# Designs tried in a protein design run: designed miniproteins, single chains. Part 101

Each design is a single chain, and the fold is of that chain. pLDDT is the mean over its residues in the fold that is shown.

## One batch from the design tools (miniprotein)

Design m3521
Fold by ESMFold2-Fast:
Formats: structure tokens, C-alpha cells, sequence
Structure m3521 (fold): chain A 88 residues (1-88)
């Protein structure tokens, strides 16, 4: 149960992180600037419901280019899929 709780928390963190990266890329495609995208995530951090969500948004603030956002999304989608497969 402790191992299962840790795995669920990590899945939750990666789920928030993937969603955040997808939203950042959607905002870039809509012509939003990096500054506008970072300001939106700073507001999301203030309203975070849990530590996993807060950490996910904070990690996204550390990314400075659209290319790095795309690379991060690909990486964390794969990690999330692997963890979800372990739960099933």
C-alpha cells in the first residue's frame, strides 16, 4: 500500500506536469509570449490544490523555449505511460 501510494502520487504529479506542458504549447500556438505563459503559471501556483500540482507548475516555469516545452512533453508523457502500466 505504501508503494502504491507513492506510485499514485508520482502519476498525479506527472499528470499535472503533462497537462501544464500541453497548455503552454497550446498558448504558444495561439501567439502568447513566454512572459504571458509564465504569468499564467505563476497564478496557477498560487491556486494549486496540492503539492504535486504546485511542483508541476513550478517545474514548467523553469522552461524558456517552445522546443524545450515540446521535448519535456514527449519525455514526461512516456514516463507517465510507463507508471500507469505498472498500476494496471
Amino acid sequence: SEEEEKLRKEIKYLTYKVAALQEALRMFRRGKTLEEIKAWFEEKIKNAQNEEQKKAYQDVLGIDTEEEFRAALEKYRKELLELVRKMK
Scores: mean pLDDT 86

Design m3522
Fold by ESMFold2-Fast:
Structure m3522 (fold): chain A 73 residues (1-73)
Amino acid sequence: MREELERELRADPRVSEAGIASWLAFLDELFRNGLTREEIEEYLKRVPSVLSALISYLLERAVDRALARREAE
């Protein structure tokens, strides 16, 4: 997953090395917040290969839902 995302980011000439590092750090933060690798991969597969704030927004929504599910039961 991280390697796949890095590959897609590096394939886009508009993305800087700092941008790639930021996305990878964001994924590390999602894991620390209790999102599983499988949950993140499933979400990324449903999002087109685009480099925008929308990806961050959708991943943040996935984190919120995962936390709500853990609190429910």
Scores: mean pLDDT 59

Design m3523
Fold by ESMFold2-Fast:
Parts: C-alpha cells; sequence; structure tokens
Structure m3523 (fold): chain A 85 residues (1-85)
C-alpha cells in the first residue's frame, strides 16, 4: 500500500512534467513537439507503474492504472503517427 502510493505519486510527477513540457510546445505553435512531450511523459509513467507492479504483482489498483495508461499511450502514438504521415 505505502509503496504503491509512492509509485503512483512518482508517476503523477512525471505526468505533470510531460503536461508542462507539452503546454510549452503548444504555446510555441509546435503541435508535433507537444504530442512528443506528452508521449514521453506517458512512457515514463508506464515504466514507473510496470516496475511497481513487478514488486506488487497482486495489486489490482496498479494493474488497472497501468492498463489505462497503456491505452492513453497507444492513442498518443496513433495521433503522432497520423501527423507525421
Amino acid sequence: MKEEIEAQMEAGVEAVKGAVESSVHRRQGDEIGALEAALEGEKKVTEILEKALEKHPDSEALKKQLEDEKKQLEELEEQLKKLRE
């Protein structure tokens, strides 16, 4: 529980960093850079949650959060691919 909360907080910090970076790019009119920053943030969040789940494999909360984050990551990758095509 405590270690799960710490992992969720660490993931939250990386998500905020990604959102801030993405916002900076958006303000500069760099839509591709904004999506790349958001994608990097989501990848870091996913990595943190995967490592936490390796230590707590029975945590339904971590499994659910990781599944939701992977879904968001896939959506961002698809958006970026469409813009680069």
Scores: mean pLDDT 80

Design m3524
Fold by ESMFold2-Fast:
Structure m3524 (fold): chain A 95 residues (1-95)
Amino acid sequence: NPDAENAVATARFMIDRAKETLERIDKMIDELESLPESERERKLELLNKAIDGAVNAARDALKRAEELGAEPGELEELRKEIEELEKRADELKNR
């Protein structure tokens, strides 16, 4: 099924993009530690929104692959990667 295969490829791409985004945000959070509390809080709110956006984009891509009938084994691998992504996102949001 070409549509399902393309959706799986899109989900993998979105997961990789989300991983890159989270790693950039981790570095940005380190840079915020030197800022006044009020400015740090404001910027952390924006970064948390970016984290949520990246994770949601990956989840939406997985849902699309499921709807298009992607292979169960590929879906299981994507779900595991998204679970790891969500765990990493939670770790960053709790810094």
Scores: mean pLDDT 88

Design m3525
Fold by ESMFold2-Fast:
Structure m3525 (fold): chain A 65 residues (1-65)
Amino acid sequence: GPLTAEAAQLVRDAFAEASKLPDVEEAKRVIEETAQKLVDAGLIDEQTARGIAGVLTRLLEERKA
């Protein structure tokens, strides 16, 4: 389903933080760690976390290419 406002804000904040990092692998790690924290907090399921991490890591690769 759609993200809750809380989960959506945390994802946006993590992407903004990751986007400032010069190292793409470190930026991807920030996204992956944030997705895992959201699963651990019960805000999203593992399938949603994988989807978000996949999309955002791809966007980081494209922006830093």
Scores: mean pLDDT 80

Design m3526
Fold by ESMFold2-Fast:
Structure m3526 (fold): chain A 114 residues (1-114)
Amino acid sequence: SLEEQLVTAIENGDEKQASRLLAEIIRKTLDVYKIAEILGKVVYASDKRHNKVHSPEEIESDPKIQESLYLDAISIAEFFQIVRPELAEQLRKNRKKSVEALVKGYTNAILKDK
């Protein structure tokens, strides 16, 4: 899938390929919360590369870790504003739902690596 190719590109440090694939996913995905789940997987792949991985228990229960994940996702959405200008604002409008989707994406990526 495009999501699997994106995660692989991030893990390999192929920033150009990761950016291209994420732009394509953002353009094609209508559901903002599906994009948020994918961004959760993106942040996990980046954390793994930088030796900063959180456990499922930490990501599900620690408000500070959830805030960090949310802010990372907003920064990514703002970077892709030319691809989808409304994405960052849509994530901000429903912060709780956006955080729930991000946590789900991150946790699912951890579980697939086990």
Scores: mean pLDDT 87

Design m3527
Fold by ESMFold2-Fast:
Structure m3527 (fold): chain A 86 residues (1-86)
Amino acid sequence: TKIVDDINSLDLEKRKEALEQILSFYLKHKDQLSPDLQKTIEILLNGAEALGLKIEPVPLKYPESEIADALIEITKELFGKDVSIL
């Protein structure tokens, strides 16, 4: 999805905007998200902080299904195929 591309963008402004969408999605659904998705979000936000990006909650612009699908994809990449098949 486009948001996955923007999360890893070399353009820090695009990366900031994509991560702000993820933060806003997390805050809206925090009590319903799996521990693995929460860990993925934590890793992404910690990475942004390491780059000096200030991530703030903003109104959701992307479909929530697109954000969820992107987080699932990133979670599979972070934990690897073998972990996902166990």
Scores: mean pLDDT 76

Design m3528
Fold by ESMFold2-Fast:
Structure m3528 (fold): chain A 96 residues (1-96)
Amino acid sequence: MKKAYISYGESADGGVGGALFDTPEGAKRAAEAMRQAPGVTSATYTKNADGSGTAGVRAPTKEQARAAVIEGLRAAGYEPVKSDDGTPPAAPAGGA
């Protein structure tokens, strides 16, 4: 699986998350999968001029946003790269 860099945070209105993909189609697939995740209020994707794509999600809590991002990435065929919150960093390729 390709890896995508992910970020999560709290906003004034709840949780937010997103990921940078090497293709716009990867971002689109991830955003569609994120939209199906429980609790997600919105999911969007953007095509970047350099041929990459960005997918974003909003949910009532940071944990719901994180879960949606991870689920969306896996559905799109990507492996999430830890963004400084959650599980410890331990594996380069073929692991968590």
Scores: mean pLDDT 69

Design m3529
Fold by ESMFold2-Fast:
Structure m3529 (fold): chain A 77 residues (1-77)
Amino acid sequence: MDAEKAEKLRKLAKEAVEARKNKDEEKLKKIVEEVKELMEISEEEAEALVLSALAAAGLLSEEEQAAWAARLLARLA
């Protein structure tokens, strides 16, 4: 992975954790968009990366955990 992209991703992950703790859904949506642009991936993949960062911090709701697990299982099929 590009070192500059890795550094930006670390900052975006930290911002996502802070936005979730503050219940700021608008900032979370913006962070997903920035990850999508930075990594040149789909919105679904960018959302999955943000959810992974939130999961590592213990910040996913039950519904978000179920949706993320379903998406991971679908990628294995």
Scores: mean pLDDT 73

Design m3530
Fold by ESMFold2-Fast:
Structure m3530 (fold): chain A 62 residues (1-62)
Amino acid sequence: AMTEEELERYLGRVHRPGGIGPTWEELAKMTPEEIKAYFEKLGIKLSDEDAENIAAWARKRA
């Protein structure tokens, strides 16, 4: 299962000028289903629980 800390490190790795990947603000606008589909395109398979957790964390952060 993906933790909030693991996601934060992942986003930190891609958050550079010209970098790719979702920001917390972008994730906060997504449904759990959209988050799951997004991460599958990045080669990361999420459970429904992981996707719901990510959505909750993103909304908490903005």
Scores: mean pLDDT 71

Design m3531
Fold by ESMFold2-Fast:
Structure m3531 (fold): chain A 95 residues (1-95)
Amino acid sequence: EEEELRRRARLLAEEGGKILGAEVTEETIERLFRRIQLAREAIENASEEEREEAERKAEELIEREGAEKLFSPEVVELLRELAIGEYIYRKKKAE
């Protein structure tokens, strides 16, 4: 699991770096890896209602930013997971 999450973090960093014209660093990959872990933990501990709300918000964000035109399908799914998890995490922290 950890190895797979690091691979996905690297893929996101590489595709994002290509779009932004930025060099991919191990620091960036590690930061993204930590974000992925937190997002997955938030999703795992969320209710069905919380997940459905977060999924709607994530889809709105993905569409607004045009991510499907910029990133591979695998990275778009990862961005959706991050958006879902981070929405849940922020809402719980605020409440």
Scores: mean pLDDT 79

Design m3532
Fold by ESMFold2-Fast:
Structure m3532 (fold): chain A 86 residues (1-86)
Amino acid sequence: MAEEEAVREVAEDEVAVLREELLPVRPEVAENAEAVEAALRVVLEAARRAYELVKNGGSREEFERLGEEAVRRALEAMREVTERLS
């Protein structure tokens, strides 16, 4: 579990940095940071699952399918943000 814990810790740190960097730029950008963070979390969760597949001897095809699903879900989250902003 140490490897899984390390991946989660890095992901949370990156989200925190992103939030801190976006906040002073423009209020309207910061107001949508949560939606951007949601899309980022989808990608990071997929990366964590891909890491588990590598650790357990998963195939290249399994990683490609997982990546495709993650991209689709992240794009769906970003589409929702775009619709809210428009």
Scores: mean pLDDT 64

Design m3533
Fold by ESMFold2-Fast:
Structure m3533 (fold): chain A 57 residues (1-57)
Amino acid sequence: TTLSEEQARRLFALLDKDGDGVIRGHHLTDVEGAFNVTLPADTTEMSLEEFLALATA
């Protein structure tokens, strides 16, 4: 159900298509699919720290 920090970091790297250290815009749909969650409509980007918090919850 929850990912390890190592697994979450690897998944973040795959989803961070722009290499900016954040997941943005249409790539957030991949995060929703990966964790079977719905992000708030006002979510425009997600940092590694925020992603790890979501993935290890």
Scores: mean pLDDT 73

Design m3534
Fold by ESMFold2-Fast:
Structure m3534 (fold): chain A 74 residues (1-74)
Amino acid sequence: MKEKEFVVPPEHARELIGAAKGSTDPRAQAVRAVAEAAGVTLEYVFDPTHAFGKLRLTGEADPEAVLAAMLAAA
């Protein structure tokens, strides 16, 4: 199982954080659907050194590829 944390980019913060927290926003749902299709679990990680925190991706898929697909859906 692979696990990786990524800094949440400001331009997609709402959609990425929403996907991790179960938001009903259509873009957040689209981002979550990408992660679920890849078998990846999303967790929001608070980090005081990063304004929008971090996102932890856990699964068998390549986390960098999954993050790129999630950003494209946002």
Scores: mean pLDDT 81

Design m3535
Fold by ESMFold2-Fast:
Structure m3535 (fold): chain A 74 residues (1-74)
Amino acid sequence: MPSLEEQAVQLAVDLALSLAERHGLTLSPEQIAELKARVREVVRRGLEEGLSERELLNRIYAEVHALIQELAAA
């Protein structure tokens, strides 16, 4: 079964692609790789801090939104 980290990365990618579509953006492979790396780091740090799954999801959601907003503005 996929790990919590793998599930979080997949959820973040799906969310980012949906948000990119809404903004008329196409994400490059490099941008997707950057997002995956960022989400993995958030999950690792959150698990080390002992955060709940809901708090982890909230942080992941915020990171995805921040990245998409930066890319939309660039």
Scores: mean pLDDT 79

Design m3536
Fold by ESMFold2-Fast:
Structure m3536 (fold): chain A 66 residues (1-66)
Amino acid sequence: SMDEKIAKIVEAIKKMLEELRKKSNLSPEQLVNIARSLFDRIASELSPEEKEKLEKEMEKLLKEIG
């Protein structure tokens, strides 16, 4: 389903950001910028409906990081 697809994308990005946080001296602001860049790139390949769902999940994730 679309919800499962978006959830898997978000989970993969969360894991990537967690590994970057552990292995690098990046600031929270830098991690937020990386997350936004990743979401923007992924969103460019999605349908309008999938983009809307991903944007909502992106804002939730960014709020958790900041």
Scores: mean pLDDT 80

Design m3537
Fold by ESMFold2-Fast:
Structure m3537 (fold): chain A 68 residues (1-68)
Amino acid sequence: MDKEVEAGQTVARIVASTPEEAAKLAEEKGLDPSLGREIAELRRNTQTDEDRGRLGAAVVRAHRKLIA
């Protein structure tokens, strides 16, 4: 599987998960568990353009780490 596609699928799973599940998924993939939790929390609590920006930045950071 293309690393880009796998990374995208992993990030999508993290975004759709509870914070606890996201932290476990992040750890399994070699990411910081706190980053996974942060992404899931931001997804659940996104209300402003600033929150959407933070979520987007965290998602991009996780994706880049997964393809590195």
Scores: mean pLDDT 80

Design m3538
Fold by ESMFold2-Fast:
Structure m3538 (fold): chain A 89 residues (1-89)
Amino acid sequence: MLEERYIKELDENVELALSKPPTPATDVELKALTELIERLVEELREKGLEKLAERAEEAGRLGVELRNKDVLIEVITVSSRAILELEKS
């Protein structure tokens, strides 16, 4: 199932990002990436991908708490790809 596949990809990519030295987010980047993640989470919920939205929100919050830019980019990338795939199908 599409949602389960993207949840797995998100979890694996976040775990990999957390295993490496972090790329720290600046305050400006942190705000911009947080706002983008909030919009993507809302769109995932609107499209019925509620479980993926919940996981993306959790991973985004963790990335913000750790100021880890790599985690935030993975949340954005996986969420965006899921939305794009759903729009094509």
Scores: mean pLDDT 86

Design m3539
Fold by ESMFold2-Fast:
Formats: sequence, structure tokens, C-alpha cells
Structure m3539 (fold): chain A 90 residues (1-90)
Amino acid sequence: SSALEYLKPLEEALEYAKKKGDEEGVKLAEEARRLALQGLGTSDVELLEKAKKVAQEALERAKKKGDEEGVKLFSEAIEAIEEAIKRLTS
């Protein structure tokens, strides 16, 4: 149950992209969430690192578009993934 808290920022980023009709943003958020969910469920740091890379791609895209809310949400998602990696590697 506590592991699901690390997924919350990715879920929020996904819902935001869906609300905006941003098909590419939805695709990136879904892929990052899928990888993060699998990584958390299997305690696989490599999958969490892959989730982080996809979230970073979404963040750079949001920055290029001047999407301040997207930048905030994907930054929060990256921080949550980094916290999960730290927790599994400590």
C-alpha cells in the first residue's frame, strides 16, 4: 500500500494529460507509470530508472511547450521515482 504513494504523482500527470487531450503526454505518462508500477512490484531498480527516463522525456517536452503545470507534475513524478530508487538501494 505505501508503494502506491510513489505512483500518485505519475497518476496525476496522466490525468492532467488526458484532461488536456495531449495524446503524446498520455502515452509518455502511461509508459512511465507502467514501468514504475512494475519496478515497485518487483523491486527492480532498472525498471524504475527506465520510468525516470520516460518521465524526463515528458518533462523536457512540457518545458519546450511552456506547459508550466506539466513541468510541475512531471518534476514531482521524477522526484517520487528517485525517492523509490533511494528507498530500494539504501
Scores: mean pLDDT 85

Design m3540
Fold by ESMFold2-Fast:
Structure m3540 (fold): chain A 80 residues (1-80)
Amino acid sequence: SPEEKARRAIELFREEASKVLSEEQVEQAVAVVEEAARHSIATGDPQVFLDTVRFLLKRYKVPEELQEKVLKRLEEIFAS
């Protein structure tokens, strides 16, 4: 279901972000990602969620290799 995919994607994002961001940054980023997830559930399109995650990872200066790894895993959740 779209809701189950969104939940799994948010959980994966939180887990990966927690490895490289502070607790405060994780909570701020997750709030933004949750809003993007609501849009993806409503439209059936994961692109807003994926674009939002990419933007946040770049903003927090996460290494590009880790950005691509996280985004690929998130794409796999929505494709499942």
Scores: mean pLDDT 84

Design m3541
Fold by ESMFold2-Fast:
Structure m3541 (fold): chain A 98 residues (1-98)
Amino acid sequence: ATATLADIVLEVVKRLEERGVAKLLSVQTSADGTTTITVEFKDGRVGTFTLTADARLNAQLILSDLASFDPELARWFAERAVEAGLITPEEAERILAK
């Protein structure tokens, strides 16, 4: 089944909640079609996932951020993003190797 980038990001947030690392605060969609997913980390920091119309660029940026933050979750995200056609396997390997 084909998942949207928003579906994959919400599953990332769910996994972070299950680990006790973050919690979902809000999901907002702007008039221009930009979706902002806001999370609160256990240390009180607030982070956002910004999903613009450029789903492929957003997927690469999110993967890069996850790779520095949680390498295990980054690999899971990469697999889902490749399955959804949002990044290529070559792009995923390159980002994860950094």
Scores: mean pLDDT 79

Design m3542
Fold by ESMFold2-Fast:
Structure m3542 (fold): chain A 85 residues (1-85)
Amino acid sequence: EVPKEIHLYIAYIKADNDEKAREALKEAAERARELGADGRVPLFYDSEEERKKLEKELEEALKKLKEELGEEVEIKRTTLEIEKL
């Protein structure tokens, strides 16, 4: 049966090099695991404009997903911001 709730863990990540990006991904993975999230969405950005674009794209994607799943399924979102500069 279709689950009544889907929990998505959204991680906005800003890192100035590959090693720091890898550390941020590991941190996001550990936090998602602790929360028991059904899915994880890492979003990398370099600027505030890119961050805002990703936020808009995420909202559109979640709205479409909700329409596809129907009103009986709730989408819950936990957002984390990670900066390794």
Scores: mean pLDDT 78

Design m3543
Fold by ESMFold2-Fast:
Structure m3543 (fold): chain A 100 residues (1-100)
Amino acid sequence: MDDIINKIKKGVKNIMKLSPKDMADAIKYMLDSIKSKLSPDDAQLVSGSLTVAYDKAKKGDMKGAQKYMDKAIQSTKKLSKDNLQIVTDSVKDAYNKAKK
């Protein structure tokens, strides 16, 4: 569990180093991926904070985006190990797509 959470934290830290546009694109990709792969109940645990983070990133509010990304990470602690792995993979894929 803690190792997977640490991978999510590292991935989010890398996303938060992107330009505002690329960060917004990465957060949107994560949000869409999580909504498609998790049950509605599990997706709801993290999607609210991710939606706000995406809105903040689109507006160039990097501090607001970071705050809501941190809230999303805290909410992932409520997920099963399998769903936490789905989130980890979504973070990695989002960063790799946005970095181009």
Scores: mean pLDDT 82

Design m3544
Fold by ESMFold2-Fast:
Structure m3544 (fold): chain A 73 residues (1-73)
Amino acid sequence: VNQQVSDRVLQLQRERLPDLPPDQRQRVVDLYDRAAQALRDGNLDQAVRYYGQAVGMSDSSSRQVLDNWRSQV
């Protein structure tokens, strides 16, 4: 489950990067990569924080998104 959610996070990174300003891309890439790694490690709380920072969401909203993806895989 966590591996599939991690893959989903990395897919969104690829899909959203072209739409981001070039000056923000490296920071957003690093945050998505950290979120994906935290998911693979089973560290959901860290994944929520990094994902939230990458997409500009609160921790509670980010938790709901990741929980939804976990229920779909």
Scores: mean pLDDT 77

Design m3545
Fold by ESMFold2-Fast:
Structure m3545 (fold): chain A 62 residues (1-62)
Amino acid sequence: SMAEKEEIKEQMKRYAEGLKELLEKRGIKAEVEVEFTDETVTITIKTEEGEYVETASIAEML
């Protein structure tokens, strides 16, 4: 449902914020980007050590 998709978006935003805080506490300067489509969520973490990208299907999370 639309409500379930919005809940997933909020959860993923909180997850990304938590990751950024964890990295900053460890002395790692990081940029965390979250991109949503109708079907997917992509989290990109950019650090001096490298770039980490994870993509998940919203339908599989429902």
Scores: mean pLDDT 76

Design m3546
Fold by ESMFold2-Fast:
Structure m3546 (fold): chain A 98 residues (1-98)
Amino acid sequence: RPLSELTKLIKKIAELRGLPPLVAYSEIVMETFNVTPSEEELELYNKPSLSLEEERELLDLVMKKVIEKENIQSAEELEEAAKKVEDKIKEELEKLTK
């Protein structure tokens, strides 16, 4: 089964960070847009293992913060935001893999 290019990049960065794929992606999204959920919101996810559903909830929380901060109102703007995250992943992988 062919994986999308983005899925492959997320898996690589997750492996290098020692995190589940959606958690690693959530951290990179937070770093890319300089957004951080409150300590109270993050406390629910501050544990050594997350279920896939909890990983999705964390990503949804982070994406909601990005949408609010960047005032994303269209699918095109959301796609541009996703592209910025992809570019950041590529830059980090290039630095680590030399």
Scores: mean pLDDT 76

Design m3547
Fold by ESMFold2-Fast:
Structure m3547 (fold): chain A 94 residues (1-94)
Amino acid sequence: SVEEQLLQGLEQVRASFLAFLASTDDVAAAKRAARTALGLIRHEIERLADPETAARVREVVDRALAALDAAQSIEEVRAVWETTVAELRRILEE
């Protein structure tokens, strides 16, 4: 299903980004990678999901981007990322 495809894609991006976070201590690089990953997730969900789901995802991603701008450590970037992925997963499972 589209839901299964989106959930699998979300988990693949999550795993890849967490592996990147484990390999770096550069907060600016972590923020850039997170913004890129969130942009990719938003694009795929907007392409495949219904307009209501796409709108909810846009709100979650916009909030995450604002939180990333405020983050000052790898741990804070990870916390924003994990919270955002959990919210996106919940939206897609509804």
Scores: mean pLDDT 86

Design m3548
Fold by ESMFold2-Fast:
Structure m3548 (fold): chain A 64 residues (1-64)
Amino acid sequence: MEELKRSNESAGKAGQLLADAVNELGAKDPELSVERKGLETTHTATAGDTTLVATGSPEGATLS
């Protein structure tokens, strides 16, 4: 239960990191996709020719 809660919180943080990165690039209306595998959630945003990936897990959120 606690791992799932942390995973869900990190998924939200990953989404926020992705949104902030897209805004920094000045992109509007990015194409978003979300994939969940167990406790890991991956958000992908395509903004023009740029693809950003943010991952949320019980350990935290990362952006690449």
Scores: mean pLDDT 75

Design m3549
Fold by ESMFold2-Fast:
Structure m3549 (fold): chain A 103 residues (1-103)
Amino acid sequence: GKEKFYEFVERLTERVVEAIREGKSAEELEKLVIEFLKEEGISKEVAESSDAREVVIALLEKLGIGDREDLEKGIAGENEEIRELLLYVERINEAGLKVLQEL
């Protein structure tokens, strides 16, 4: 179900918003996101990776959205449901960047 992914994004967003209110820097926010991913069971190597695609695949696999092969095809644009989830994450990231620029 998509519910686990949306719940994950909501929990992460709440932590990020709270950290911004506390005056955390962009570098501290990046560390917070990495630690949150690790707490959700993403490996250190993936959570600290510069490859956002690999991080997203590992997260969706861990949350039971699909297996690695299906997720790789979905990120390539072959699965509409996975594309919808990626667009949701992109919108949240854009909103977060905008908030950081206005603080």
Scores: mean pLDDT 68

Design m3550
Fold by ESMFold2-Fast:
Structure m3550 (fold): chain A 95 residues (1-95)
Amino acid sequence: FEEKLKEDVRREIEKARAEGLSDEQIGFRVSLVLYFWALLELLGKSPLTPEQIGDLAKKVVREIAEEFGLPEEVVENLLRSVDSIVQALKELEKE
């Protein structure tokens, strides 16, 4: 659950930093990890609503960003990305 998502995000940030990517590029990579995870949760029999999936993703973003010292602007962009993911999941639930 939450721990696996944290581990996946942590690994992606470590990998991106090792590649010498900017904080903005790291943010983009993390947004892709979150989007893929959220889609799998929705499709894979999760009892979580899109809102609950979003809340969990935002919690992970805040905790991992603090751990890695990501800039506030990158964190805010990631939280906005989670909001966009939640809206996409809600649309998928409709049809």
Scores: mean pLDDT 80

Design m3551
Fold by ESMFold2-Fast:
Structure m3551 (fold): chain A 116 residues (1-116)
Amino acid sequence: APLIQKAIEKLKEAIYYANQAIGALKAGNRSEALTSLQKAITSVEEAKRYVREARKNKELSDDTANEVLGLLEEAIRKLRRAIEEALAQNTHAAQQNASGAISKLREAVTLLLEAQ
């Protein structure tokens, strides 16, 4: 399913950028962390579009698509919280929120792989 494969690719990009953000936070590089968190959010939003298109094209069931979209919305909320915490210089809270987002994104990837 080409749309599911594109969604997985974008989620892997999001996980990559979220991990870069955690590394940057640990190194005290707030500017790099903020840029990476924003790129992660952008990749998740692109993945959401592919999931919605896969649902419309019946490549993905409504139940699985709704579950994945819920996980992606939770991940975006956590990434946005990580940005807020990083701006407030709460680096530990920023790392925890970014890690939580990665967990939700990994769950979404697993569901999409099982749907293929």
Scores: mean pLDDT 93

Design m3552
Fold by ESMFold2-Fast:
Structure m3552 (fold): chain A 75 residues (1-75)
Amino acid sequence: KELPEEVLNRLEEIALELQPEFEALQAVAAENPEAARAFLREARARIAEAAGIASRAEGEAMTFAELEARLREAA
């Protein structure tokens, strides 16, 4: 039921890579909602890649719940 170690390590790498972008977003999010949308699309795309989804567009279109399900299936 828990995410496998390989997937967890990949998610940690993605979180580390996105942390500076997330901090920058927090500084401007109220004035720039487009930046928030772009960040969420990029985050979904990277999580989808970790789940084995090669299509960036497909990953961007998925919900986080769907991405979590795909990560569990990639175990």
Scores: mean pLDDT 67

Design m3553
Fold by ESMFold2-Fast:
Structure m3553 (fold): chain A 100 residues (1-100)
Amino acid sequence: STVQEAVERALKLIKEYGEKMMEAIENKDFEKLLEIVRKLGEELVKILEEAGLLEVAEKVRKLFEETIERLKAAKTADEAKKILAEYYEELLKLLDELLS
């Protein structure tokens, strides 16, 4: 299934970029963290759009844009980690709904 293949690709990217985001937080590289979040969001939107999942692609776009703005307002590494944990939970929820 094109949908199943898109979800599997998305999950692999979320895992890979998640590791890079945690590394950026540990290194206190805020610019790198924002770059990684943006790149993941754009790649996820592309995968979903190519699979014809336009509504979910738009939800993912809004979610990552909101996450970037929340991260810009974060004052501590713990706040950034909490924002990213919520971002991951919402991404996984959106993808799980496609396989239900």
Scores: mean pLDDT 86

Design m3554
Fold by ESMFold2-Fast:
Structure m3554 (fold): chain A 85 residues (1-85)
Amino acid sequence: SLEEIKKKLEELKEKYKDNPLGERAAELAINAVKALEKGDKLEAEIDIGMLRMVRGVAKIVGDEESVKAADEALELVEEAERLLG
């Protein structure tokens, strides 16, 4: 459900609260899901694009924990897109 996705994203943000890129990935995913609920597809695509950029930066700097956070965040956003699309 969408409520379970939101809960998982908040849990993801808390899990990575001391990891700046991981926390940012979770925040962007939370914002993307909120935009999708409002029907603001442009805002959602911007947030998803920024999330993918955060993942790319984490990978370049070797922050494997933030890459995992971004991958989990992207999966939850894609699940929300399937539920709302």
Scores: mean pLDDT 89

